# Designs tried in a protein design run: designed miniproteins, single chains, continued (5). Part 4

Each design is a single chain, and the fold is of that chain. pLDDT is the mean over its residues in the fold that is shown.

## One batch from the design tools (miniprotein)

Design m16115
Fold by ESMFold2-Fast:
Structure m16115 (fold): chain A 61 residues (1-61)
Amino acid sequence: MKEELVAAGASEKVAEGMAKVLSTLPEELRREALERAVEYLKRGDFEAAENVVLQAYLRAQ
């Protein structure tokens, strides 16, 4: 997860934070959120990538 986020354009610190949150999610929700976040990072939309991870976390609570 962290390595995939860094490869998509996230800084190491941001990728680590995102990966920690994603690791707390159910497998299916984690996969969907990771895929969408990677797509936003590849487009340079770092705020949207972070919001995708946050929204997935909130829905899992």
Scores: mean pLDDT 82

Design m16116
Fold by ESMFold2-Fast:
Structure m16116 (fold): chain A 55 residues (1-55)
Amino acid sequence: LSEEEKEKLSKELKELTEKAVLAAIAGDYDTAQKLAAQSKEIGEILKKAGVEPKI
């Protein structure tokens, strides 16, 4: 992955994680599960590319 792709995926990961939390708070667990799964998938791609999430 290029540096630009890593930055883009990191931003998408953050946005999906925030949306998943908001969906869970709203009681929409189906949407929360979908968004959480997408976040996990992107997170695994970033980990394989050597990117540690800044928490």
Scores: mean pLDDT 78

Design m16117
Fold by ESMFold2-Fast:
Structure m16117 (fold): chain A 75 residues (1-75)
Amino acid sequence: SAALRARLPELIAALSDPDPAVRAAAAQELATLAKRHPEEVRAVPGVRDALERALGDPDPRTRFYAREALAALDA
């Protein structure tokens, strides 16, 4: 959808935010979107690379949701 095409790049950028709460929220939303719309999320360039980087995030919430998002994309 047009909304997903606009939102996904914003969430990818938010995964690199200096605020850990912003990164955690972005990872959680990406996990939800990957579960609900896996084909649309997979189609966005850079989403997998961004999630793989988020697996190394210092915040455990960001790591948890990044793992969930990647698992949903590989289902």
Scores: mean pLDDT 87

Design m16118
Fold by ESMFold2-Fast:
Structure m16118 (fold): chain A 65 residues (1-65)
Amino acid sequence: SADYEKGLEAFKAGDYETAVEYLEKALAKEPSGEIYGELVKAYLALGDVERALAVLEEAVALSQA
């Protein structure tokens, strides 16, 4: 999706806050393991380990649903 692409572009540019914003928008429209994985990477790049872990737990819950 366009939001996923914008999230990846922001991540590559080092704009991790903008990457999180677009990746969360992409996730809300079309949940996928790929988007969850990129969102985890973005939170880790921000140093936000707590949010990265929360996103991982949500991804695991989705994969078991």
Scores: mean pLDDT 84

Design m16119
Fold by ESMFold2-Fast:
Structure m16119 (fold): chain A 70 residues (1-70)
Amino acid sequence: MKKQEKELAVEIGKKYYEEGNYEAAAKAYQHAIELDPEDVEALRNLAKALEKLGNLEEAEEYLKKAKELE
C-alpha cells in the first residue's frame, strides 16, 4: 500500500506542476519523500517546484540529496 501511495503522490505532484500549481506540486512531492526519503525522482521534482516558488536554498538542498543518492 505505501508504494502505491508514494507513486500516486508523485503523479499528483507532476499533474499540479504541469498545471502551474507549484505550491500543490511541492506538497505532493514532500508527501512522496515522507513515504520514501530516497526517491531520487521525488527529490528532484520537489527541487524543481521549489525553484519555481523562489525557494532556491531549499531547492538546492534537495538536489544535493538526490545527487548523493545517484
Scores: mean pLDDT 82

Design m16120
Fold by ESMFold2-Fast:
Structure m16120 (fold): chain A 63 residues (1-63)
Amino acid sequence: MVEEYKAKGEKYYEEGLKAREQGDYAKSVEHFAKAARYYEKAGDLEKAKEARQLMEEAAAEYA
């Protein structure tokens, strides 16, 4: 289960980076938010914090 959560966190983190690179900040926010949730479920609080920071940065561009 924890390994599944890490894998999903990585997937959404990569999709968030890809969306940001493409200028799709709305999708970037959604993907980084999902990444943060899965990293929290995996117990990886450091990566969850990073994902939230990236989400907030993308949200600032989107706003």
Scores: mean pLDDT 82

Design m16121
Fold by ESMFold2-Fast:
Structure m16121 (fold): chain A 56 residues (1-56)
Amino acid sequence: AKAVALKDVKGPPEIVLSLKKGEEIEILKEYPDGNALARHKGKVGLIGLSDIEIIS
């Protein structure tokens, strides 16, 4: 699924997928704790579902 960042997101680069508001990402897997595994520009990391909007 595709999603868009609702705000700038920053965290440890080894764990968290860092995004700027408006960047599009691909959701690979959603977790029941409110996090997702996502891909952006060839990088894979965790993102909070509250920080993104699913668009597909």
Scores: mean pLDDT 78

Design m16122
Fold by ESMFold2-Fast:
Structure m16122 (fold): chain A 67 residues (1-67)
Amino acid sequence: SAEEAVERVLAVLREAGPGARVHLSRIVRETGLPPAAVLAALEELRARGVVEYDPDDPDRTFVRLVP
């Protein structure tokens, strides 16, 4: 489910630690989710204010857990 995808993505980000820049490829690899599911989960988490994309990365390939 979408919520399960969100939980799996959050687990990867929490393992990296708050404020750590995490590449999308790492999230895909460690969750085992297809890229589309990872992107959907990240947009949900961004809407909740839980994660941010790196403002210096216009391709939105790096994300971080808001501390």
Scores: mean pLDDT 83

Design m16123
Fold by ESMFold2-Fast:
Structure m16123 (fold): chain A 73 residues (1-73)
Amino acid sequence: KEEELRRKVAEYEAKLAEDPTDAQAWANLGRAYLELGEPEKAREYAQKALDIDPTNIQARKVLAEAEEALRRA
């Protein structure tokens, strides 16, 4: 699971290096970091996605879940 998540992180990071305005790629990166147990990075990347596209549903969900995880810690 973690190996697959790290592979996805690398894929999204490579995509964002070519197109940093891809809100969906930022949202996907945030989800991957949330699943890796890194809610602060997940929050940062979800916020970046929402700065580009405030209607992105996945980014809004990732942000809410990351903030909840940070409140519990």
Scores: mean pLDDT 83

Design m16124
Fold by ESMFold2-Fast:
Structure m16124 (fold): chain A 57 residues (1-57)
Amino acid sequence: GALHLRAAEHDNPEAVALARELLAAGGTQEEVAREVARRHGISLAGARGIVTAILEA
C-alpha cells in the first residue's frame, strides 16, 4: 500500500526509482526484485517488498 511505498522511498529512494523504471520497461516482479537486490546490495526479500509496495500503491 501507499504507506509501505512511502517508507521504502524514504529508506532507499534510488532502489524504488530503479524498481519503477524496470517495471515500466515490462520486467516481471521477480526479475525486477532480483535486479534491485543485486544493484543496491539489499536482501531479495527487501527488494520484493519494494516491488509489492509499488504495485499496491
Scores: mean pLDDT 80

Design m16125
Fold by ESMFold2-Fast:
Structure m16125 (fold): chain A 111 residues (1-111)
Amino acid sequence: SRVQKALRLLLDQFLENPELVQKFKEAYEKNPELFGKAVRAFSLGKLEEAAKLFEEILEKDPNNAVAWALLALVYFLLGDEKKAEEYLAKAEKLDPLVAAAVRKVIEALKK
């Protein structure tokens, strides 16, 4: 599935840059239950549920660049490229490295 391809591409980014692993771990540790549910929904292809869960994280912590970037990836997979770019822009303002990693995943999915 496109979700499984996205997860593989995201793993490739983690293997290229260990700093990304630390940033994603820190985002998870701020709210492990809600973040864990969001990632699980995403991995199962439950994209609408994943979007709602990442939006709930961002209502509590609007400075969570990882949650903005992953929400952008979810909306891209849902076919909403405008929301994907808007949310990537929010992620980039907070953390350009996190945004760049997810942008590479999105660009690879377009090919």
Scores: mean pLDDT 89

Design m16126
Fold by ESMFold2-Fast:
Structure m16126 (fold): chain A 88 residues (1-88)
Amino acid sequence: KENLALTHLLAAVTYLNKGDYEKAIEHAERAIELGTDDQKARAYFILGQAYEKKGELDKAIEWYKKALDLAPNNTRAKEALKSLEEKK
């Protein structure tokens, strides 16, 4: 359901900003289950950021690639992916 996916996206962003990466991941995963392709792209980007902050760089790269598959114009995901691939 669109409204529930949006609620979970907002929660994921809130927890990401607070540094609660585990709750950010949980809410982003729920947004993927419930959301449209646009909402899934945003959720994939949030998963990339959360895993990057946790130091799980391989997972961060996978989620950023999935975000770009659905939203190729996400410049922040492009920059993050390039930076992470240079660090490895």
Scores: mean pLDDT 83

Design m16127
Fold by ESMFold2-Fast:
Structure m16127 (fold): chain A 96 residues (1-96)
Amino acid sequence: MEKAEVRLPATREEFEAVRDEIRKFAVSLAPDGEIIETEDGFTIKLKDGYLSVRAGEDYVTVSAEGEKARELLPPMVLHVAGLLGVPVDAKEIVAR
């Protein structure tokens, strides 16, 4: 079972400014998922895994564990990157 992770260069402050938009997109992307808010972001619990968005000092990290979560990782990363103003191509997410 493979875990996939993408780090986007952004500060915690930049993440907090768009947190609500990311959360709303996450609910739309995974309507059967459970959103669990954390100090640094949130985790989306899926039946077969987890998708998480966490802010560090210099990076916003999007992680996926499980088959379904990995399928949702590219659209989640693209949306988060778009909100943070970080250029990312979907093909780069698959290569990571």
Scores: mean pLDDT 78

Design m16128
Fold by ESMFold2-Fast:
Structure m16128 (fold): chain A 69 residues (1-69)
Amino acid sequence: MDELRREIRELVQKAEEAVKNGDFETAAEYYRKAAELTRQLAEQSPHPVIRMAAERDAEELEKKAEELK
C-alpha cells in the first residue's frame, strides 16, 4: 500500500516538473500513470471513504492530463 502511494506521489512530482519545463506531453503521460495507480489504490481499499477519495483523485489527475494536450 505505502509503496503504491509513494509511486503515485513520485509520478505527480515528475508531471509537475515536466509542466515547469514546458514538456506538456511528458507531463500528461505521468498524470495518466498516476491516475491508473490511484485507481488501483481505490480498488484495494476496503474503506468506502478512502476508496471514494482515491477515485476522485484519479479523476482529477485524468483531467489534468487532458488539459495539457
Scores: mean pLDDT 81

Design m16129
Fold by ESMFold2-Fast:
Structure m16129 (fold): chain A 57 residues (1-57)
Amino acid sequence: PLTATFTSLVRAESREEAEALARQMVADAGWDPAQTRIEVEEVGPGLFRVTLTRPVP
């Protein structure tokens, strides 16, 4: 299956805040939250890698 992946580094005080930012990114992009996979990985103190993956037509 074809997928589109977007990765960004975000600064957040907690993983929960980073996840909230990721959900906001999905909303701002106009993507379907039910079909968007969100992955959050802490890569440094207060620094998270957010990966958003969705199917493409």
Scores: mean pLDDT 82

Design m16130
Fold by ESMFold2-Fast:
Structure m16130 (fold): chain A 89 residues (1-89)
Amino acid sequence: DAAEAAAMAEGARAQAELLDEAAKAAEELGLLEVAKVLREAAELLRRAAEAAAAGRLDEALRLAEEAARLAEPYLEEAVEAVKKVAEEK
């Protein structure tokens, strides 16, 4: 329904923003591969948000799942990068 689509789009956009911030932190620490992968996952989440907003919920779920699989190996390193940047500043 429209409410479910709106919630999914909002969630995907919020997750994309978090991944962009993590990518920025990784880049500041010289973790260029981590930053690249997180930015790619963020782009997939933005596409998922667009699909959800258009009512294509199955496409949105597929893109979100792909983003999760792509980011999953780097999530622990991404969290550590955000913590290190916060602790240094």
Scores: mean pLDDT 82

Design m16131
Fold by ESMFold2-Fast:
Structure m16131 (fold): chain A 54 residues (1-54)
Amino acid sequence: MDKLKEALRNALLALGFSEEQADEFVKTYEELLKKGLSPVEAYLKSMKAILEKL
């Protein structure tokens, strides 16, 4: 999981998001996992939320 979280954070930074936004993505992903979403669904929903700020 740690390598995947770092890869996702780095991808967000490459897309022009700040470190704060990348951290918010990781936090949202973990909260969605706690709510019972699958890892894939949590990632897609977290990604959509961040992209809506573009």
Scores: mean pLDDT 75

Design m16132
Fold by ESMFold2-Fast:
Structure m16132 (fold): chain A 70 residues (1-70)
Amino acid sequence: SLEEELEKVREIFEKIKEAIKNGDWEKAVKLADEAHELVEKILEKLGDSEEGKKFMEEVEELEEEIGEIL
Protein backbone atom coordinates (compact mmCIF):
# COMPACT_ATOMS: atom_id res chain seq x y z
CA SER A 1 0.00 0.00 0.00
CA LEU A 2 1.02 3.65 -0.33
CA GLU A 3 1.16 3.94 3.47
CA GLU A 4 3.63 1.02 3.70
CA GLU A 5 5.79 2.52 0.91
CA LEU A 6 5.78 5.94 2.64
CA GLU A 7 6.72 4.32 5.98
CA LYS A 8 9.69 2.58 4.32
CA VAL A 9 10.85 5.85 2.71
CA ARG A 10 10.50 7.71 6.03
CA GLU A 11 12.58 5.02 7.78
CA ILE A 12 15.41 5.44 5.26
CA PHE A 13 15.32 9.25 5.60
CA GLU A 14 15.50 8.95 9.41
CA LYS A 15 18.57 6.73 9.02
CA ILE A 16 20.11 9.32 6.66
CA LYS A 17 19.60 12.05 9.30
CA GLU A 18 21.21 9.82 11.96
CA ALA A 19 24.19 9.05 9.69
CA ILE A 20 24.68 12.78 8.95
CA LYS A 21 24.53 13.67 12.67
CA ASN A 22 27.13 10.96 13.39
CA GLY A 23 29.41 12.14 10.56
CA ASP A 24 29.02 8.80 8.73
CA TRP A 25 28.99 10.20 5.20
CA GLU A 26 29.58 6.83 3.50
CA LYS A 27 26.44 5.44 5.15
CA ALA A 28 24.45 8.62 4.43
CA VAL A 29 25.33 8.44 0.69
CA LYS A 30 24.44 4.73 0.46
CA LEU A 31 21.10 5.33 2.21
CA ALA A 32 20.37 8.33 -0.04
CA ASP A 33 21.00 6.17 -3.13
CA GLU A 34 18.65 3.50 -1.72
CA ALA A 35 15.98 6.12 -0.99
CA HIS A 36 16.20 7.63 -4.50
CA GLU A 37 16.02 4.18 -6.15
CA LEU A 38 12.95 3.24 -4.07
CA VAL A 39 11.25 6.59 -4.79
CA GLU A 40 11.83 6.20 -8.56
CA LYS A 41 10.35 2.67 -8.55
CA ILE A 42 7.26 3.81 -6.61
CA LEU A 43 6.72 6.86 -8.86
CA GLU A 44 6.99 4.73 -12.02
CA LYS A 45 4.29 2.45 -10.59
CA LEU A 46 1.98 5.32 -9.49
CA GLY A 47 2.43 7.47 -12.62
CA ASP A 48 0.43 10.73 -12.77
CA SER A 49 -2.16 9.52 -10.23
CA GLU A 50 -3.33 11.46 -7.16
CA GLU A 51 -1.43 8.93 -5.03
CA GLY A 52 1.75 9.69 -7.00
CA LYS A 53 1.34 13.43 -6.40
CA LYS A 54 0.77 12.91 -2.67
CA PHE A 55 3.79 10.59 -2.52
CA MET A 56 5.99 13.23 -4.20
CA GLU A 57 4.79 15.92 -1.76
CA GLU A 58 5.75 13.70 1.21
CA VAL A 59 9.17 12.90 -0.32
CA GLU A 60 9.85 16.60 -1.04
CA GLU A 61 9.10 17.39 2.63
CA LEU A 62 11.57 14.71 3.76
CA GLU A 63 14.26 16.01 1.36
CA GLU A 64 13.71 19.57 2.67
CA GLU A 65 14.31 18.32 6.24
CA ILE A 66 17.65 16.81 5.14
CA GLY A 67 18.58 20.07 3.38
CA GLU A 68 17.96 22.02 6.61
CA ILE A 69 20.46 19.78 8.48
CA LEU A 70 23.18 20.17 5.82
Scores: mean pLDDT 80

Design m16133
Fold by ESMFold2-Fast:
Structure m16133 (fold): chain A 56 residues (1-56)
Amino acid sequence: SPELQREITRLEMELGALEVAIAVERTSPNPDEERIRQLEEQRERIRQQIAELRAQ
């Protein structure tokens, strides 16, 4: 459905933003490993949501 595709696109945009945030933190002078872990958990959650929506 158009609504489903719109939601997937929105989640893909959020995924892109998380990838940038992870890269920024990893390239910081003193990377926060706990923050990286939290961002990676958020990334995995969004990937799972996209996969679930695509499976419908």
Scores: mean pLDDT 88

Design m16134
Fold by ESMFold2-Fast:
Structure m16134 (fold): chain A 87 residues (1-87)
Amino acid sequence: SAAEAALAAMEAAVAALAAGELSRDEFLQRIEGAVHTLLTALADDPERLAALVAAINAFGRRLREAKTDEELIAVARELIAELRRIV
């Protein structure tokens, strides 16, 4: 599904950041693109869409507050796990 592909893209972005293959800005752009795909995939499911929006709002702040790539990766992994529960 488009949602599973978006989650896989997020996991690939985390792996690439951990390997030093992405800048912070490139990583955040990939996460944003995958989030947009999830919003589109869940547009017709108001309960899951609301849960997705709540997760994005909560984790968006934590991603901005992450000081290191290690902290950013840890927060992103938690976001992916939460999104997987919603999808």
Scores: mean pLDDT 88

Design m16135
Fold by ESMFold2-Fast:
Structure m16135 (fold): chain A 55 residues (1-55)
Amino acid sequence: DEEDLKKLEEKIKELEKRIEELKAAGASELEIEEEEGILDLVEAVLSVLKKKAEK
């Protein structure tokens, strides 16, 4: 599942960039919070998968 880890890391980078762009554009707090919530969830999943990959 190393390729799955890479995909999640790429998703995290994309979400971080999206959040930065939204903040720069003056988007609503609600839109920013939704993206941040997704980012937090993806990071949590990645953390669990990394622990599973280690022995």
Scores: mean pLDDT 80

Design m16136
Fold by ESMFold2-Fast:
Structure m16136 (fold): chain A 107 residues (1-107)
Amino acid sequence: SEKEKEIKKLIDDMKTAFDRLLAILEQDPEVSPELVEEFRAFYDELYKKLKEAVDNKDFDGVIKALEEGIERLREMIEKSKNPRVKSILETAAQMLEKALEKVKKIK
């Protein structure tokens, strides 16, 4: 399905971008190891849910995983006092919001 290919491409693009954001957090000496682990755990869970939903051709599952991911990132942003961390998490949230908009247009 062309819709399946388009969603898979979106998820792959998201993986590449999140891998880069994670690397930035890992390399920043002002970022706590606990925050790096929280972001990694969040990303691993999100990617697993997205992959399972796509493999099952579950578009509602993809939407739900993205919506839940955005909410969790917004909670992490609110808890953070570090402006650089907030900026990185905001970039991640905006990327998920754009992916969600694209998936809703495909559906």
Scores: mean pLDDT 84

Design m16137
Fold by ESMFold2-Fast:
Structure m16137 (fold): chain A 77 residues (1-77)
Amino acid sequence: SAELDAAIDAAIAAAEAAHGVRFDRARVRQMIRDFLEAGGLLRDEELARIAIDWHLGDLVANPDRPVDGVLLVTRTT
């Protein structure tokens, strides 16, 4: 939904600001949506928020780990 996409985009922007990084926003949003759909979490706002925060934190902690062959996080200077 547009509301879920907006929430994911807001969380990405907050993580970028907090950690001095840039995400591939389109790929990260798709990855998180796919996870929420596969887990049946799309209708649980609290669990969706927890999953979003966890995935972003995991990406920030592991910026050199590719997802489906692509790096999703770059550091800004």
Scores: mean pLDDT 78

Design m16138
Fold by ESMFold2-Fast:
Structure m16138 (fold): chain A 61 residues (1-61)
Amino acid sequence: GEAPELVAGARELVAGMEAYKNGDYKTAAEHYRRAAEHFRRAGVPLNADIAEDKAKEAEKK
């Protein structure tokens, strides 16, 4: 079901936010990309798009 993918996406998003807070933008981008993949598999495209945008922003640092 969608629940395991939603949980995995949320965990990756939190990990990305913590990496970003610590200035590790490369690691943050990797976590955000993984969050987007999980959200796509969960069928929540809005959450996936937000995670992809966060990854792109981290990649610009």
Scores: mean pLDDT 87

Design m16139
Fold by ESMFold2-Fast:
Structure m16139 (fold): chain A 76 residues (1-76)
Amino acid sequence: MVEELAEEAARLTLEAARALAAGDLEKAEELGRKAEEAAKKALEEAKKLGEEAVEEVKKRIGEAQEEAGRILAEAA
């Protein structure tokens, strides 16, 4: 289900940001790579369903990326 893939990508993005904020560079890199893979799968499946699904996936991932940016800014 596309929504589940988008949520997995979002979750992994936030976990990667928290790991990076904590100074765990190895874990951040691993989680970041998994987040990118999940995001690609979510977008591929969304493209099969149509533009509305693509927009929904992009919005969810974008929200997670904004939150990740806030986590990193607060840690700096």
Scores: mean pLDDT 84

Design m16140
Fold by ESMFold2-Fast:
Structure m16140 (fold): chain A 65 residues (1-65)
Amino acid sequence: EKEKKVEEALKEAEEGLIELVREKLEELVEAGDLEAVERYLKVAKESNVPEEVIELIEEAIEKLK
């Protein structure tokens, strides 16, 4: 029971994180802050975030180059 609630909350938090990351990346891309976006990529890889988050960050880096 508690275990299923934790898994469900984790999935919802993961989806929310993806949305927040996308919004933040858009701000950084508009600001032209490549260094900050690259730092996000490093932190994301170290934090075992979903692959979708890493892909969003890499896409933002390509847009800035």
Scores: mean pLDDT 73

Design m16141
Fold by ESMFold2-Fast:
Structure m16141 (fold): chain A 103 residues (1-103)
Amino acid sequence: EAKEEAEEAKEEAEEAEKAAKEGDAEKAAEEALEAAGEAGEAALAALEAGPNGVEGAIAAGAGATAAAAGAVAARKSKEGAETAAKGAKAAAEGAEEAARLAE
């Protein structure tokens, strides 16, 4: 169920935000990559649900891309940690939309 992937992405996004607030750019990047992975799986589940899942899959894919880009930014600078947290949040929101449309 895409719902499980969406819940995991949400938890990873919350951990990325905490890491960014604490200035832990490496942990923020790591959590953002985990959120991107969960959003990617939610996107695949939405596509398998049929044509009505396509919009959810696009949202989850865009969120996963943002989270991955944020992770890269976090590895280059401490300021990138906030970008990773924002990307992880986008991945979680996209995964939730994919899960909603896959049902």
Scores: mean pLDDT 81

Design m16142
Fold by ESMFold2-Fast:
Structure m16142 (fold): chain A 55 residues (1-55)
Amino acid sequence: MPPSPEVLALRREYDAAAREYIRAASVDPNSPEAKALLARARELEARLQEAEAAE
């Protein structure tokens, strides 16, 4: 199915958050910054999965 505009927006937001996490993790994956960015990416992933399931 073609994704809704909401799903596309969430995908873009998740992609940006995941890239920020990867960048921070490449420096130090155990840093508080990397852990916070990972938590944010996981929250966005869960929201994306919920939105895709609701379609």
Scores: mean pLDDT 80

Design m16143
Fold by ESMFold2-Fast:
Structure m16143 (fold): chain A 61 residues (1-61)
Amino acid sequence: SRAELREEVLRLAEELLERFPDDEKAQRTARNAIELVETNPDISETTLRAMKHELERLLAE
């Protein structure tokens, strides 16, 4: 569901912030994801899935 995807994106973004505190690109990407999710309650599942994949890719580095 959209709510579950939203929670997953927020969880992954927080994980990225914690694991790479000194990586400006990772920090910016995570903060942008949180901002978009928090300011756009009607954000699409397609956008959330794209954000999830991006965050997962960065965490796998």
Scores: mean pLDDT 84

Design m16144
Fold by ESMFold2-Fast:
Structure m16144 (fold): chain A 60 residues (1-60)
Amino acid sequence: MDAAARAIAAARAAYPALVEYFKKLGLDPERAEELARDIVESFEAMVDAILRIERRNAAR
């Protein structure tokens, strides 16, 4: 539980760094922000899916 919350917090904290990184690669600011947001949201969805599997396994 705490590990998942920390992982999500770390992903959210990485958002500004991801945007800056993509801008340095030559992406337009709007595209950089969109891509960084998609990455963070995809990671959060993946962590949520893992937690659902873990709850199911723990209930056995």
Scores: mean pLDDT 79

Design m16145
Fold by ESMFold2-Fast:
Structure m16145 (fold): chain A 64 residues (1-64)
Amino acid sequence: SHNEKGVELYAQGKYDEAIKQFQAAIAENPNDAESWRNLGIVLDAQGKYQEAAQYYAKALELEK
């Protein structure tokens, strides 16, 4: 899956490539909280705190 590829790329420090995979996962299933959270984690690792916060908030909205 795109999430699995994104996690692997993130583990390798390939943040821009990881972001593309998580964006593809969100496009495939916009209700998957994990995809939104994972994108937030990568953005946070890049110091993009404001953007990361928005993705974390979306993930929380999608969780039951």
Scores: mean pLDDT 87

Design m16146
Fold by ESMFold2-Fast:
Structure m16146 (fold): chain A 60 residues (1-60)
Amino acid sequence: SPEVQRLNAQIERDRAELKRLEEEIAKETDPVKGSILLIQKAAYEASIAVLEDIVARLEA
């Protein structure tokens, strides 16, 4: 469905952002900045999980 296609496109964009954050975390030596990046990573992981659950429900 067009709704599933849009949600999958958003998941792909969010996964690309998550990968960028993981690369930034790997380079970050400042513990405060590192903590902020880890919080942002957790937020994106939670968002992706919610979007994937919505897709699964729409495809049921």
Scores: mean pLDDT 89

Design m16147
Fold by ESMFold2-Fast:
Structure m16147 (fold): chain A 71 residues (1-71)
Amino acid sequence: SLSKEILTLVLNGDYEKALELLLSKVPEVAKELGLDEKEVEELVKKALEDAKKMAEKIREEGKLEEALEKI
């Protein structure tokens, strides 16, 4: 699934590709939610920064392989 693909990219530290995939979906998501594309873009960027911090913690604790098996 797209969610699994994005989570895998984030856990592996490929944040630029994860952002590119997320931004490619912004127009569709904005239309479905009735939000401005700029608002959705800002939410996506904030969520990715939070996910990056969590991914870094998972990697530092040696739990990367376990996390990848569970997504």
Scores: mean pLDDT 82

Design m16148
Fold by ESMFold2-Fast:
Structure m16148 (fold): chain A 55 residues (1-55)
Amino acid sequence: EELKKIYEELAKLRQEFLEWYAKHFPDKTLLEALAEYLGISVEEVKKMLREFSKK
């Protein structure tokens, strides 16, 4: 299979999902929304998720 083609398909699907999500939640991205909600940076959100995955 072609990784480039798969990547583009996933990127498109992600974008459509975010658009659908934004219809009910006025957020740009899930990580950005979560970071704003918690009052931290998106990098901190990623750090928290990484910590949870290790526990």
Scores: mean pLDDT 64

Design m16149
Fold by ESMFold2-Fast:
Structure m16149 (fold): chain A 73 residues (1-73)
Amino acid sequence: DAEEALREAARRAVERARELARAGASDREILRAIGETVREAAAKLPDERAEALLREAAEADLLALLEERKAAA
């Protein structure tokens, strides 16, 4: 199921981003790690749009995480 594979990949990207954020990584380092995870996952999916869809999902969760960091600062 391509949709389940997309959800799994997005979940992994967000989890990695949260780990880096907790470790004090910069926003740029977090974005790079998400980009790498998205590209690796998309390469294994049958959907030509997989990378764009994964990036969109990861970006929404990343924006929420960055807003939480702003509120905590």
Scores: mean pLDDT 68

Design m16150
Fold by ESMFold2-Fast:
Structure m16150 (fold): chain A 88 residues (1-88)
Amino acid sequence: MLEEARKLLEKGKKAFEEGNYEEAGEYYIKAAELLLENPELTEEEEPLLREIAKGLKEVNEKKPDEKVAKMYVEIDVKLGMKEIERAI
């Protein structure tokens, strides 16, 4: 799962760089879904999810998409919970 999510993240970044925002969004969503299949967020998954969320936000800024917006909100909530845990 981790390697597949990483490959999808790379494909999404390349698509975004090439101006294929809709395609980039689909790759980022797939990468996020693979990582979110695990209820617990691991140390290795967290950096990837942060990068995916950033990519999704950039895609939504260029070409607003409801699926993209919903996904990065879901990731932000999960990451926010981890940040609150660390702040203690």
Scores: mean pLDDT 78

Design m16151
Fold by ESMFold2-Fast:
Structure m16151 (fold): chain A 87 residues (1-87)
Amino acid sequence: MESRKKVYEELIKKYEEKIKENPNDANAWLVLGHAYLELGEYEKAIEYYKKAIDIDPNNKVAWEGLAIAYDKLGKTEEAEKYREKAK
């Protein structure tokens, strides 16, 4: 069975509850972005990383995650633009 997938699914459920209680928790949005990225759900990862950046636009980790997600979708030019924001 896919034990790694279940770990990320449980993490997602936990942090979705956190953002429901505190939608301004940039770290919770960032964790959700990373979890969806690890599950290969790149469009969802992008949505959650953008929410983290909306709250904290200086979050370099969120910009790096956004670049990785775009690169995984084959949007290499867009990925490079977001990677520059992570510097």
Scores: mean pLDDT 83

Design m16152
Fold by ESMFold2-Fast:
Formats: structure tokens, C-alpha cells, sequence
Structure m16152 (fold): chain A 58 residues (1-58)
């Protein structure tokens, strides 16, 4: 269930953590993305990541 989902998406969780530590996403965005992943809403978490990447590479 949740543990299996985390195992299937370790890269996404690690990437969110790295972006937060680098300052590319805010604490609010990081918390929101973590909650979305915990709820199984991967699309919302990916939207937050995409916005952060746009900011980081622009």
C-alpha cells in the first residue's frame, strides 16, 4: 500500500527533498507535495515539481 507506493517512487521523494534543501521550492510547496504523495495524488506532486524545475533552470 503506502510503503509499496513509496518504494515505487523513491526518486520522486528524494527529488522533492533535494529541491527543498536547495531552496527551489518553499516549505509550503514541499509540505503540499508530500501530502499529495501520501494521499496518492501523484499528479499534484508532479505539478509542484514541474513548476520548481521551471524556476530552477530559467
Amino acid sequence: ALEAAAERRPGLLSLLRDLYRAGAISEEEYDKALRALAEGNEKEAMEILDAAYERAVA
Scores: mean pLDDT 70

Design m16153
Fold by ESMFold2-Fast:
Structure m16153 (fold): chain A 81 residues (1-81)
Amino acid sequence: MEEKRKKLRELAEKTAEELKASKTLEEQRKIADKFAKELVDLDATPAEINEMVKIIRDKVSEGKAILVATAAMKALQAKAA
């Protein structure tokens, strides 16, 4: 089985749980930035990132989902440069 796909799903689930437990915007930004860095380290494609963000969005509030999506987009742009 594809180990990368397992790691990406586990990362999304872990990130969603951490975001649910987070109480401050500062904590949420740190979680989102860490998630974005781990996506880059795992060589996630834009399609895989979109799928991971959808998993998180279904489990957390709109505001928290936007933070994650923004961090992921920023990481993709940095990798493309």
Scores: mean pLDDT 79

